Designed miniproteins, single chains, continued (2). Designs and how they scored, part 3

Each design is a single chain, and the fold is of that chain. pLDDT is the mean over its residues in the fold that is shown.

## One batch from the design tools (miniprotein)

Design m4074
Fold by ESMFold2-Fast:
Structure m4074 (fold): chain A 101 residues (1-101)
Amino acid sequence: SLEEARQAVEEYAKLVGSEKKKEVLLGEVEDIKEPSKWPQIVKETIARLEVLKLTAPPEFHPEIETLLEEAEKVKEEPSVEKLVSLLIKDIKFEKKLLEHV
């Protein structure tokens, strides 16, 4: 649900301490309500995952590749449920990566 996605952002934001990052991610969750914004949400999620692929330890690369494959599938056949699931997985993975450091 959108509420679960917002909760994931809130937990991530507490760990990062970044109001700007929180604002961006909450904006993406809100934008799921408008289908015209779906291509941009997926594009931004893929861009974040590509940056993580360059900076994350090698042991996280298989999970990043799986998320990138899922993002490409959401790009081809988007829906509210798929976008919510993708954002929650991305945010939880980024939180997991930060907790590893």
Scores: mean pLDDT 82

Design m4075
Fold by ESMFold2-Fast:
Parts: structure tokens; C-alpha cells; sequence
Structure m4075 (fold): chain A 56 residues (1-56)
């Protein structure tokens, strides 16, 4: 459902923000990172590309 997609995107975005801040990036850069992560998650879920992703 769309609500579930938004919740997942928000969670990933928050993690990206915290990671950026932990690395010493500025709050502005952390917000950009969060926004990019949310967009990436939303795009993946919209296209249904839920293949088996390799872990980093």
C-alpha cells in the first residue's frame, strides 16, 4: 500500500540523516542524504524491482 511505502521511505531517510550526521556532515547535507534515500526507496518500490539486492 502507499502508506507502507511512505513509512519505509521515511525510516530509510531518517537512517541516512543520522549516518550523515555521525560522519560529521552538516545538517543541510544530512537532509539532502535523507531526501535522496527516501526517493530511491520510493522509486524501487514503485517499479516493483524487489529482486535480491546484494548487501554492501
Amino acid sequence: MEEEIEERARRVGEMARQTALDKGLSPEQAEIAARRAEEAVRRMLETGDTGVPELP
Scores: mean pLDDT 72

Design m4077
Fold by ESMFold2-Fast:
Structure m4077 (fold): chain A 76 residues (1-76)
Amino acid sequence: MAEAAERLRKLVDEAVARGIPHDVVAQAVTKGANLAARGASLEEIAKEIQKLTGVDPELAREIAEAVRALVDDLAA
């Protein structure tokens, strides 16, 4: 269901609250979604998000999980 989208929105808001520009987070999410759609691992998605945003590894992993879940929901 669209629960993954709501989860992702909350995580994006948290990254922005930590000082990451919204546009940067949105671009990282878009790249993460493209990787997830191609079957990339959670580790690969999280590393790309961390590289683009500079958020801590825990937040990057949570965003990667939400992105993968969202891509799975859209494909189902």
Scores: mean pLDDT 81

Design m4078
Fold by ESMFold2-Fast:
Structure m4078 (fold): chain A 58 residues (1-58)
Amino acid sequence: GENEKKALEAVAKLYAKYGESILSWSDEELEEELRKMGLSKEEIAIALELVRKLKSLL
């Protein structure tokens, strides 16, 4: 859906800017940066789940 697309785009932009270092960030640090990027609470929750899945694969 739209929320998943925005969450995925935001995570991709963070990865492009900061690289793999985002995988070392706390949930609070990720939430703050995603909020600064203009994501809604629901989109932030989806983005956090995406990053958690990435951490489990690496």
Scores: mean pLDDT 83

Design m4079
Fold by ESMFold2-Fast:
Structure m4079 (fold): chain A 64 residues (1-64)
Amino acid sequence: SKEKEELVKELLDTGAQATLLAAKAYIARKLGSPEAEELEKEFEELKKKEEELEKKVKELLEEE
């Protein structure tokens, strides 16, 4: 269904964003960048969202 496709797309997009933020945060921390703290915080927030979406997708795929 379209709702399933949208939810899966949101999960994939969120996961991709989290991966990019993780890489940016890692590089920023390695370089001693003042942006490291902000990027790490954004990564944690996005990772939390990814986990919630993953949970919803799994429930939806198990039922239908």
Scores: mean pLDDT 82

Design m4080
Fold by ESMFold2-Fast:
Structure m4080 (fold): chain A 65 residues (1-65)
Amino acid sequence: LMEEARKAYLEGNYEEAIELFEKVAKTGSPEEKAEALDMIAEIYKLMGDLEKAEEYRKKAEELRA
């Protein structure tokens, strides 16, 4: 799942990548969840959605505590 999400991201399939990273954020280890949330934040930043990018970045930071 994490590998599939990263592949979608590298291929520029941002919508699919977000969906796959959202699944990782729900089912992965705490470390995988934090990484998935960071990746979603990066994708939103690339798409110009700075509000969602900040929201997901903050969620990732809270998990890493």
Scores: mean pLDDT 81

Design m4081
Fold by ESMFold2-Fast:
Structure m4081 (fold): chain A 89 residues (1-89)
Amino acid sequence: SAVPSAAELAEMAARLPEIVAAQLAELAPTLTPEQLALARAFGERAQALLAEAAARLAAGADGAAVVAELRARLAALGAELLAGLAALA
């Protein structure tokens, strides 16, 4: 299993807004305006985490450690989003 490069994480960060927008467009008929706003905000936070990880790898940080921390932070962010969406339902 490959550790992503700094360039790969930066590309993921750059592409994430369009992916999030496409997913939210499909979900829009099933979500409240407050849930849509929350999901967009969490998408922006996920993009920031990917960009931060890319910057750390570019600065020479250990790839395995950076990716492990990124995975943990994204998992925590996902759990926070699900709890927030449930609270707004």
Scores: mean pLDDT 84

Design m4082
Fold by ESMFold2-Fast:
Structure m4082 (fold): chain A 60 residues (1-60)
Amino acid sequence: TPELEELKKKLKEIAKKHAELVQKYNEAVENKDQEAAKKYKEEIDELDKEGQKIQDEIEA
């Protein structure tokens, strides 16, 4: 179904963004940039929540 394909595509996009944010978070930690590290961590946590919600919708 078009809806299911769209949800799966969104999950792939979230996974890619998650990987990029993890890299940026690690760089911020290495550079001792606490402000940037905190922001990236919050964005990662939000993406994890969104991904879980979409996955639950697909599995329902």
Scores: mean pLDDT 84

Design m4083
Fold by ESMFold2-Fast:
Structure m4083 (fold): chain A 84 residues (1-84)
Amino acid sequence: MSDEEIAEKLLKDAEKALEEAKEALKEYPSEEIKKLVEEAEEYLKKAKEAYAAGDYETARKYALEAEIYAGMALLVAGVKKVFK
């Protein structure tokens, strides 16, 4: 795959992870989950800006960060489900 195709795939993966994290935040509202979702949103925004500029390496980096923070939010929400 080209760098552009890899960046596009990672952006889609990050968007999906963030959507799932936002749904988890609605089910289990907490400041910890909210902060992780906000970090994921900020990194996804930076990834999209880099992609629009043709900087596919930076877009990949920020998309991965967004997916990581969204994944952390989902993990925290999972713990909240067990202890709610």
Scores: mean pLDDT 83

Design m4084
Fold by ESMFold2-Fast:
Parts: sequence; structure tokens; C-alpha cells
Structure m4084 (fold): chain A 80 residues (1-80)
Amino acid sequence: SAMEKKLKELIEKLKKLTEEAKKAYEAGDYEKALELVKEGLDIYSEIVDLLFEGAKLTPEETAELQKNIQEAMKIEREAK
């Protein structure tokens, strides 16, 4: 469905933002890392809204989403 396609696109976007936030954090650019995490959290909010509207994740997609949000939250704590 269109909602499932949108959900997959948002998950991929969150993954890329989290990877870029990690790179910025590892480079010592804490300001950039926090900005990228904030963008990722906005995308996560959109994903949550779609899930409440009835969109479903596969177990694999759920695991990837959980991994990426946990990494983003770790960067937020460590870069602050």
C-alpha cells in the first residue's frame, strides 16, 4: 500500500540520519550530531503516527527501527 511504501521510506531515512549522526559524533562535531538526531526523532514521530493509523511493520523492520532509535538516543545522551 501507499502507507507501507511511506513507512519503508521513513525507516530508511531515519537509518541514514542515524548513521550520519554517528559519523558526526565520532568526528567530535557534537552540534551536527545533535541536529541530525533531532531530524531523526521528527522522522520517528511520523513513523509512530503511521503505526497508530494501522500501518504494520515486519519483525525485521521493527528490529531495525528499534536499533536506529536506540543509537540516536545514545548519541543524544553522549553529545549533550
Scores: mean pLDDT 84

Design m4085
Fold by ESMFold2-Fast:
Formats: structure tokens, C-alpha cells, sequence
Structure m4085 (fold): chain A 89 residues (1-89)
């Protein structure tokens, strides 16, 4: 649970901003699970995610937050998108 120690949530009057450094897709999934528990519809995204992933997450009402440090393959992005869809249902 090393990702929990790297989690920082900054609240503003307009948005909750989450910044996390993740090393892989599994850590990103765990961050998204925690984020959804704190604010339903919120989702963390990393550098290298597709525009399609970001668009679909936002269309589902997700509050977009930024993360860095992970490069995801197209297959990993698709897998995370399905996981996020499941969390937002």
C-alpha cells in the first residue's frame, strides 16, 4: 500500500485536486478506488492516457485529477477505462 503514502488531496472551492506519482497501472487503479470512495465520480489520470479515456471519464461525471510518473500502453489504458466505468456505475 505504498501508493497511499504518496496520496495528496488538495481541496479548493472549485475542485478537489489530487496529485499522485504512480509507477504502474495497478497503483493507478488503487488510487481510483480510493478517490471514488472519497468523492463519487472522481477519477485519477496519468501522463500518457489517451484523449478518449479522459473524454469518456468526464462524460460519466468524473472529476478529473492529475497524476504523473506512469506511462501506460494502449491496452493498459483500455483496461483502466473499463475499471473506471465499473467504479462509476
Amino acid sequence: DEWRRRLKIVETPENKLLTVSVGNAEELKEVNRLLNELEPGAVAVTMGLSDEFVKEAMERGAELVGVSGAELSEEEQKEILEEVKELLE
Scores: mean pLDDT 55

Design m4086
Fold by ESMFold2-Fast:
Structure m4086 (fold): chain A 59 residues (1-59)
Amino acid sequence: MEVAVATAPVPATSEDELALRPGDVVEVLEEVDDEYVLARNTRTGEVGLVPKSYLEVVA
C-alpha cells in the first residue's frame, strides 16, 4: 500500500476531486494518469482524485 502526505491545501473544485489539508495522510489506490492519482483520505475516509504535485510519497 502506497502512502503519501499532502504538502499543500487541496480544494475539491469538482465532484470527483478529494479535498485535503496540509499533513493529511492518503492511501494511493491507483495512478489514473500523469497528473492525478485516485486516493483515500485516511482522516475522512473519502475517495477521490488528487493532483500528484500536492503529494509527497512516504518511504
Scores: mean pLDDT 77

Design m4087
Fold by ESMFold2-Fast:
Formats: C-alpha cells, structure tokens, sequence
Structure m4087 (fold): chain A 77 residues (1-77)
C-alpha cells in the first residue's frame, strides 16, 4: 500500500475527536484497505465522512484526509 494511505489514516486519528463509532468506521476502512477490498473501504470512509461533516467540532484537516483516502481507494479499484 502507498505510504500516503497510512499518512492519511494517521492524520484522521490525530485531528479528529474520535468517538467509538467513528473509530470503528476508521478501523474497518483500514482493515479493508489492508486486505485490498477498496470497495468496502470506500463504503466505510463515506460513512465516516458524513459523520465528520455533521460534527461541528470536526477538523477540516480530518475531513480532507478522509476525502483523500476515498480518492486513493477509487483509483486503486
């Protein structure tokens, strides 16, 4: 996997106040990426992105990192 995937996963964890639900979505997306299941990864990342967009405390940097991971996963399909 490209180093950029791991970097963006780290950014999301650093710049988001992650509750268990957001952490579970991120963990499932990371597992799917590690297994080469990019379609499933995109589904979990899109769910996480919607939750971050609805959270007024979410960092723009975290939102951007999730959007970048979705784009990278789509390119890997």
Amino acid sequence: LPNSVYSNLRIIGTYSKMDQEKNDLLSQAAEAINNGDYQTAIEYLEKLLEKLKKDPTASDKAIEAVETLIELARQAL
Scores: mean pLDDT 77

Design m4088
Fold by ESMFold2-Fast:
Structure m4088 (fold): chain A 63 residues (1-63)
Amino acid sequence: MDIEREAEISLLVMRATVAELAGDLEEAARELERALELAEELDAPESVIEELRRRLEEVRARL
């Protein structure tokens, strides 16, 4: 896996968490969508992809 792109996924997940804490659910959803896209492009472990999908659905359910 590309370590630079893996770091980008982690950064996007952190941004999503900050947005959720701020109540900005639309921003949180956008950050998680980007993280999921990158994880799929990098063929990340299925557990990582499933966790990102789960978090995205939870945020979307609150929109």
Scores: mean pLDDT 81

Design m4089
Fold by ESMFold2-Fast:
Formats: sequence, C-alpha cells, structure tokens
Structure m4089 (fold): chain A 55 residues (1-55)
Amino acid sequence: SAEEEKMKEQAEAALELMRHMSPEEQARWRAELLARAGKVSEAARAYVEELIAAQ
C-alpha cells in the first residue's frame, strides 16, 4: 500500500540519520520506529526489523 511504501521510505531515511547518533539515541529511535511501523502493518514492521538487523 502507499502507506506501507511511505513508511519504508521514512524508515530508510531515519536509519541513515540514526547512523550518526549515539548508541542510546539509536536504541530509542529504533524502538519508536518499530512501534510506528507496527501501527501501519506487520509487513512494514518486518521490513524495519530487517533494516535494523542489517546494520
């Protein structure tokens, strides 16, 4: 869906920005990103989990 595609794009951009943050900030933002993705769909959440695991 368009909402899932938008969430995936936002997740990719957010993870790029988080690359320059402290580990504590990264953990907080990852948790929030996963929570937001989960509200969109399980597919969006799974995609975000895989992006995080790939780091």
Scores: mean pLDDT 80

Design m4090
Fold by ESMFold2-Fast:
Structure m4090 (fold): chain A 68 residues (1-68)
Amino acid sequence: MPSKLELIERLFELGEQVQKLAEDPSTPEEVVEELRRLLSEAYEALKAGDYERAAELLDRLEQKIREA
C-alpha cells in the first residue's frame, strides 16, 4: 500500500504541474478543470484515509498531465 507521506508528496508535485498548465494559455480550460477536479478528488480521498483511491486518482491525474 502507498504511504501517506508518499501520496502527500505526489499531491503537491502534481498540483504544481497543474498550476503550470493552468498558467499556459495554450492549455484548454476544459483540460485545466479536469486536472483540478482530479487533484481535488485525490486530496479528499487522502483526507478520508482511502490511500488506494488517492493513489488511483493521482495516477490518473499524472496520465492526464502527460496528455496535456
Scores: mean pLDDT 82

Design m4091
Fold by ESMFold2-Fast:
Structure m4091 (fold): chain A 71 residues (1-71)
Amino acid sequence: MDFDELLERLLKSGKLSEEEYEKVLTDKAARDKLVVQLAKEVGERLRERGVPTSSAEERGQLSMQAILEIG
């Protein structure tokens, strides 16, 4: 799933402010911080479900689904 689509969803859900959105587009450190925060939330959701996360593609798909349920 595309990172850009994720950012748009977070902005629309109010989890990401317009200032944070602009920073993530231009600042790698801000982007990395956001990714770490989302990974933490997603990891907790995936743990609750007991889903396999062994593949990067599968992890990305399940992570996006979890983010949609959170936002």
Scores: mean pLDDT 66

Design m4092
Fold by ESMFold2-Fast:
Structure m4092 (fold): chain A 57 residues (1-57)
Amino acid sequence: SSELKFAKQLFVRLSEALGKSWEEHKNSSTEERLEAAGKKIKEVQKEMKEELKKMEE
């Protein structure tokens, strides 16, 4: 289904963004790295929601 395809793309984007964020913050504290990861998750979610909104409007 389109939903499964969307979920797969979301997980791919999240995996890539989290990996990049973890590498960018490798010299930071564990708490800072976790906060950065959370921020990246929120950014990817926002971008994908905007893409879906454009398809609806």
Scores: mean pLDDT 76

Design m4093
Fold by ESMFold2-Fast:
Structure m4093 (fold): chain A 60 residues (1-60)
Amino acid sequence: ATELTLKFESAAQAAALASVLKTLDPSLTVTVEGATVTVTSTLSPEQLIGLVLQALGELL
């Protein structure tokens, strides 16, 4: 399993990323704690990073 932790400036940004990630791949386990997002998946690190970058693009 692959785990990725991301820290944001605000809890709203963290919640927005979590929502987009779950929309892109419902199989992801996404936990939001304040401005921190932790994503756990069976995907490879490269695939998980790709999904996170895609999700960040959706927020722009």
Scores: mean pLDDT 79

Design m4094
Fold by ESMFold2-Fast:
Structure m4094 (fold): chain A 113 residues (1-113)
Amino acid sequence: MEEAEKYLEEGRKALENGDYQKAIDYFEKAVELAPGSELAARAYLLMSVAYRNLGDFEKAYEYAKKAYEIARKALGPDHPLVRAALTLMAQIAKELGDEDKAAEYEAELRRVT
């Protein structure tokens, strides 16, 4: 197993166990080893989930946006990771009270058919 993939898997296990900070630490290592890749997009998406569970909605949004940008560039706009990132961005925008951003992302999700 590539070391980046190992860290992504260990981070996922930590996330499932509710060890959110440990999960973030593993995902950061995964990104360092595979920057700008599909793996980095997955790691950023999971970091967003971890920060959201910690109640840090600003960081959750930041990492969901990073996942969205990398996934669109590396995998194309119709990839499932782009849709996953948009879904998280919409949810986090609502949690931050930004109804306009949430509506924008939800509209984008509906247009892609």
Scores: mean pLDDT 85

Design m4095
Fold by ESMFold2-Fast:
Parts: sequence; C-alpha cells; structure tokens
Structure m4095 (fold): chain A 85 residues (1-85)
Amino acid sequence: ATLEEIKKLVDEAIERYKALGREEFANAVKKFYEKYPDDKAGAYLSMGEAYYLEGRKDEAIEYFKKAIELDPSNAYARELLKEIE
C-alpha cells in the first residue's frame, strides 16, 4: 500500500465525518495521521466507521474486515464488526 492510498482513504473518511456533523471524529483522525501517516489498518477502520454512521452497512463490514486482516489485535474494529453483522 502506498502513502497516497492511505492519504486518500483518510481524507475521504475525514470529509464523510464532517458531512455527518462528526467534527470530533474528523479531528481525531486528522491528529492520528499527523503522527502515524502509514497506518493503513487505521485508514480502513476510519472508512468503515464513516460508512457505518452513514447507514451503509455492507461497505462498513468490508472496510472493518480489511482493517482486521491488517491488524487482528484491534479489538475495537472486531467489536464494531460484531455490532453490525
């Protein structure tokens, strides 16, 4: 995965959070990626959360599964996946 792919996912998640009025989520993602710009698992997680908040369950499930594949230790991603399946 390239840094450009990660940035694209992160920027899209931030814009989706802003559109939903979830500015605290958008700011949290922005701050995280200032410190960890190469975290692809986190980028997938952020996209999954944004889709979930939009009511787009199938897309949310896909991105949470991608996040878990890269970081199986992420309990938060696994909990979110269980809630929407």
Scores: mean pLDDT 80

Design m4096
Fold by ESMFold2-Fast:
Structure m4096 (fold): chain A 77 residues (1-77)
Amino acid sequence: MDELERLIAESEPGARRNALRGAQADLKSYKDIKKNNIKLPPSPVTERLNKLSDEEKEQLAALLGAREGLEMYRRVR
């Protein structure tokens, strides 16, 4: 996050900077989803999520809230 904030500050104003800002918001959303996956009460959904590998959880979190921003961030970098 701190590194992403630095990249946003150093980037030129425009589409790239806006993409990085979007990625920052999506990374927060992704981390909240990942964090909440542990804290959610037992349910079929949380049980299913807990059975996923770390890579699968990251992919699922991206699909649920962070996909666009993470993809833009990776593409820029």
Scores: mean pLDDT 55

Design m4097
Fold by ESMFold2-Fast:
Structure m4097 (fold): chain A 94 residues (1-94)
Amino acid sequence: LKEEALKLLEELLEFAKKNNMPEEVIELIEEAKEYLEKGDYEKAIELLDKASRLASRWIAEKGAETGDWEAADAQRDEFEALVSRIHRLLKELM
């Protein structure tokens, strides 16, 4: 479970970097990984929830700027699917 959650966090981090998400989002994911490694699952969830809120706002802003809501919706759905899977695993570890 912990090792699986760490792998998914790394996938989420790579996804954020590949899509040029804001530095604050990337930093929150990296910090969540550090807390997960330390066994502070509650703090890791808190940081992921914050990253998710910021990422969703940024994606919506990009959709508005580009008019490409299909791409924005796909990006949001993929990001949230990864976050949801990590959240589920962290809840099982608590």
Scores: mean pLDDT 84

Design m4098
Fold by ESMFold2-Fast:
Structure m4098 (fold): chain A 92 residues (1-92)
Amino acid sequence: GYGEQAERLARQAIRTGDGEIAMQAGKLVGKAAEAGEHEGARRAIRVLGEGAERGNKAAGHALRVAYYYARKAGDEELAELAERELERAGFI
């Protein structure tokens, strides 16, 4: 599902530092939310949060994209989770 794809691309973005993969990971978090895959979306955000806290810029970028698309999907709890991970990592 979209949640599993988001987690996979989150891990790939962290390993490669690739901004396009980071963008895709964040967008898939939003698609997972729209599909009701809330657990998978939360797992992807946690993976990105851990990467961002270690200073991974691609993870920070993916979290910002995830925040935007979670809000667009109407999933306020998921957007708040992404925002908290960004704050914890020092990106906002």
Scores: mean pLDDT 90

Design m4099
Fold by ESMFold2-Fast:
Parts: sequence; C-alpha cells; structure tokens
Structure m4099 (fold): chain A 93 residues (1-93)
Amino acid sequence: LSKKQLVEATVSLLVMGINIAIKNVESGKESPEEAAEFVRRQAELVAKVLEEEGAKEEAKKVRELGEKAAEALKAGDLEAARKYRDEIAELGV
C-alpha cells in the first residue's frame, strides 16, 4: 500500500464518520456533544496513523479540520461541519 493509497483510505473513513455524525445529529439519534467527541477521536486516530507513516502534513490538516468539524457539530452548525468534511475529503484527492 502506497502512502497516497493510505491517505486516501484513512481520509475516506474519516469523511464517512463525519457523514454518520451529521446524520445522527440531524435525526436526534446522537447529541451534538457525542457527535463532536466521536469526530474528534476519529480525526486523532487517523492523524496518528498518517503521522506514523510519514504523512506529517496531511496528519496536521486532519487534526486541524477534524477539530473544526467537531466544534461545528457541537455548536449545531451542520453547514460548517459539511464544509470541513469536504475540505478533509480534498486531502484524499
């Protein structure tokens, strides 16, 4: 597995996680706080994997955008959460 393929795969998993979190908040299945904590934890796990594999710049972006997405979810700003989700998706090409 190339570094590019690893970035694409891990970023895709985080994007899916954020999509699930947004849907769960919209449907009332999950609180904004629970969704934010889930996204923050997922972003940190993805960033750690990327950093261990030498994708340090992508890891930094994942942490930054993941935290912004988590804060948007916590505030109930689902449009901002979608914006940061899309910016994370761009990291995976």
Scores: mean pLDDT 86

Design m4100
Fold by ESMFold2-Fast:
Structure m4100 (fold): chain A 75 residues (1-75)
Amino acid sequence: SYEEVLRYLDEAIKAAEAGDFDTAAKLLEEGSKVAPNETLRNMLLATAQAVRDAPSAEAAAGIVRGLKEIVEREM
């Protein structure tokens, strides 16, 4: 559901802000399993990879926040 995805996104933002990019990416990958459609599932997986490659905690958190804004528009 969108609500379950938002919960994973909020947890991923906290992990990213803490500099734990691997945990943030894993949370996004778990969120992809409960995504209501294929487009959002693919976006979550792509975002997980982008977080792993992020140059800073600020950049990683920003990437996840950007996806959260998209998900909130779909609700």
Scores: mean pLDDT 87

Design m4101
Fold by ESMFold2-Fast:
Structure m4101 (fold): chain A 60 residues (1-60)
Amino acid sequence: MEEVERAWSDLLRAVIDLALARRKGLPPEEIARYQARHDEAVARFDELEPEFVELLKELA
């Protein structure tokens, strides 16, 4: 569904932004902001596709 596609896109963007912030050595406060966004994107995707996230946790 479109909601799942958007949540996935948001998650990928958050992952990239966090990785770039860490690579650039941004201040801890800014990295924490990107980390929070990443965590929110993960939670949002989990809300829409809980079965998929559960499978990922089971396989880890």
Scores: mean pLDDT 75

Design m4102
Fold by ESMFold2-Fast:
Structure m4102 (fold): chain A 90 residues (1-90)
Amino acid sequence: SSLIEQAKKYEKKAKELAEKDPKSKEAADLYTIAAASYVLAGKVEEAIKMAEKAIEIDPENKKAWETLSLAYYVAGDDEKAEEYYKKAKE
């Protein structure tokens, strides 16, 4: 799907930026966009992986925590969804 193609494009760009700078906020933002695209495409496992990469680079990225929460909600894990949503609001 176009969403999966878009997610892969942002994932590739994020990886390139992270290789140049492991603390790149731009890389964290691009991983977050990739994660959101994977959620919309129903690719929950890939979405979780991308959001976790964003958080590893920039733990203050609230959108990454929100996206991780959404991915777990779509997966049916309401407890983890709530936990990560609270992280996004700190």
Scores: mean pLDDT 89

Design m4103
Fold by ESMFold2-Fast:
Structure m4103 (fold): chain A 61 residues (1-61)
Amino acid sequence: SEVEKKYKETLKKIQELVDTLHKADAGELQLSDEERQALVDEINTLAAEYKKLRDEIEKLK
């Protein structure tokens, strides 16, 4: 289903962004304060979308 596809894609994108944030925090990647904040904001937005998609999938069970 489209919902399941979006759920998997959203999780993958969250994991990629979280990995990037971990590299920045470890000093392996240099980000400006603005770039780091933008990354955190994107992760939070995707996490909210992921929760909504999970709730939709649960309703379909």
Scores: mean pLDDT 82

Design m4104
Fold by ESMFold2-Fast:
Structure m4104 (fold): chain A 79 residues (1-79)
Amino acid sequence: MEKKIEELKEALEKGDVEKALKLFKEIMEDPRASEEQKQKAIELVLSYALKTGDEELKKAALEASIERGVEELKRAVLK
C-alpha cells in the first residue's frame, strides 16, 4: 500500500491526472488499505486539486472524503 501512495504522489507531481485517478481509486477500493492510508491519499489528491484547479481530482477526493465521513458517523451513532 505504501508503494501505491508513493506512485500516486509521483503521478500528481508529474500532472498525470489519469494515472493519479486510477491509483486513487485502487487505494480507496483496496480492502487492505487502512483508514490512515485512505486519508493520506485523499489529502494528496485534494492538495493537488486545489493547487492545479483540476475538477476531476477535486470531485474524486471530495466524494471519497464524504463517504468516509458517513462511515465514521455511522459507527459513532451505533455505540
Scores: mean pLDDT 75

Design m4105
Fold by ESMFold2-Fast:
Structure m4105 (fold): chain A 74 residues (1-74)
Amino acid sequence: MEKAKELFEKGREHFEKGDYETAAQYLEEAIKLFEEAGVPNPELYRELGRVYEKLGDTQKAREYIEKAAALEKA
């Protein structure tokens, strides 16, 4: 869990710095670790959606935001 939280924080830090490609990499790795632990994190999917919006990948952004919403209503 600590590593997953660290990767999430690094993803946010890079997003704030405008390094969206690196932010996506950290957030995707964090998602894998949270899912392996059996604890999906909808906030991670929402943040990754925001990253893909900044990268201009509207389709991926939409997919991740929808996945976050689905996890939050469960």
Scores: mean pLDDT 82

Design m4106
Fold by ESMFold2-Fast:
Formats: structure tokens, sequence, C-alpha cells
Structure m4106 (fold): chain A 86 residues (1-86)
């Protein structure tokens, strides 16, 4: 599996975990997997695509919303992320 394929798989799992109201520890593990995959993309290609950057920013927004207890904001960010992953 390519670094980009691993990143997209982790991002999709992250959306599902947010929607399922998974524990914060699971969301952090999926975020770490996304970051690791993007580090591999940068190491191989030299840069992140605009799509990869937007996915990362939306996932970070969702994670911050969950940490703050704002489940409505987390769901909105997850929905925007799901649209970008379609």
Amino acid sequence: MSPEERFLAAARAFVEAVRARAPLAELVALWDAMVAALQAVVAETGALSPRQQEILLLAQEALRAVEAGDLAAAAEAADRLAELLA
C-alpha cells in the first residue's frame, strides 16, 4: 500500500471513528497514523498535495472539537472530511 493509500485509509477510519463517538485515544491513534503516512509522502515526493493538506486540517479540526467536548463541531468537520474523501 502506498503512503497516500495508507493516509486515505486512516482518514476514512478517522471519519467513521468520530461518527461512532470512539474514545479520544482511538482518534489520536488514527491521527498519528495519518501524520506518519503524510511524512512518508513528503519523504518520497517532496510536498503534500492541496487535497492532503485540507484533509489533515479538517481531521485536526475534528480532533480539537472532540477534545473540547464540542460533538456538533466534530460531526460538522467529519462531514466536510467525508465529502473531501468521496
Scores: mean pLDDT 86

Design m4107
Fold by ESMFold2-Fast:
Structure m4107 (fold): chain A 78 residues (1-78)
Amino acid sequence: KKEKLEKYVQEAKEHEARADALRSDPAGALAHYNEAIQAYAKAVTYAKEISPELAKKYQEMLDRFQARADEFAARLAA
């Protein structure tokens, strides 16, 4: 349902904003990026029920955030 899609997109944006606010706390920022990724993954699932184009758009966004989180995690592990 589009209501659930809107909910998860909003949750993802909220976690992204919190991650950006935590620039001085890399571990906290990474945790919120991971929450945003999970929310976008759920958004992709619901978007697939609405439109293949919309699902692809959110999947590309998810992949971009995943790559950023992986880079950030690797930097923290080093």
Scores: mean pLDDT 78

Design m4108
Fold by ESMFold2-Fast:
Structure m4108 (fold): chain A 87 residues (1-87)
Amino acid sequence: MEELKKKLEEVLKKRGINKPLSELTDQEIYQLFDKNGDGYITKEELVELLGEELANYVLEQVDFDGDGIITGKEKEKLIEFVKSLDS
């Protein structure tokens, strides 16, 4: 959990965002993960952002269907999960 929080904070700082994960808007979280704006977050996008180990950890927490794609209801779970890292 701590490694994922630090990695996300590092990415945010590189983009000029200096606020805690719990204060991110849903749109800011989507923009972190969904770079192409198609409404799908793939394992490949997570690996690019976080590395393989942390990407797999995120998928284990939010990917109910195990398909390696975060969409629909799973996107809401991702938002809740990311915000919970800073609780």
Scores: mean pLDDT 74

Design m4109
Fold by ESMFold2-Fast:
Structure m4109 (fold): chain A 64 residues (1-64)
Amino acid sequence: DKEIEETLKAFEKQLEKNPELLPEAEEGIEIAEKRLKESGEKTALSELIDRLKEILEKRKKELE
């Protein structure tokens, strides 16, 4: 899970400046959500997923 967290944190930092990463970030979120669903626990990963989903949706609206 640490590698997934690091990947999502990297997308969080870069996504605001590089909207071309949106499809890759969306895919990463889906993978992380599947992992989280299987674990059944609320972790730092779930908070990171929620933040990234908000950023992703906001950027998609701004870019159409």
Scores: mean pLDDT 72

Design m4110
Fold by ESMFold2-Fast:
Structure m4110 (fold): chain A 66 residues (1-66)
Amino acid sequence: MLELAEHAGRRAREIARRMGLSDEDVENAGALARLRALKEKVTSLEEADRIADESARHVAALSQAS
């Protein structure tokens, strides 16, 4: 569980960096993905990767809407 949550956080930061987000938004994406993975009690890398992608895109959307 914790290891998958840390994976989701790292993956979300990687995706956010590739999207060209700020360092602050990259860290926000990682934190969101980690917290979501813990809350949803993910049991697979596939679920962790899905949460990472969704979290990075969510932070990107908030940056555009603000």
Scores: mean pLDDT 82

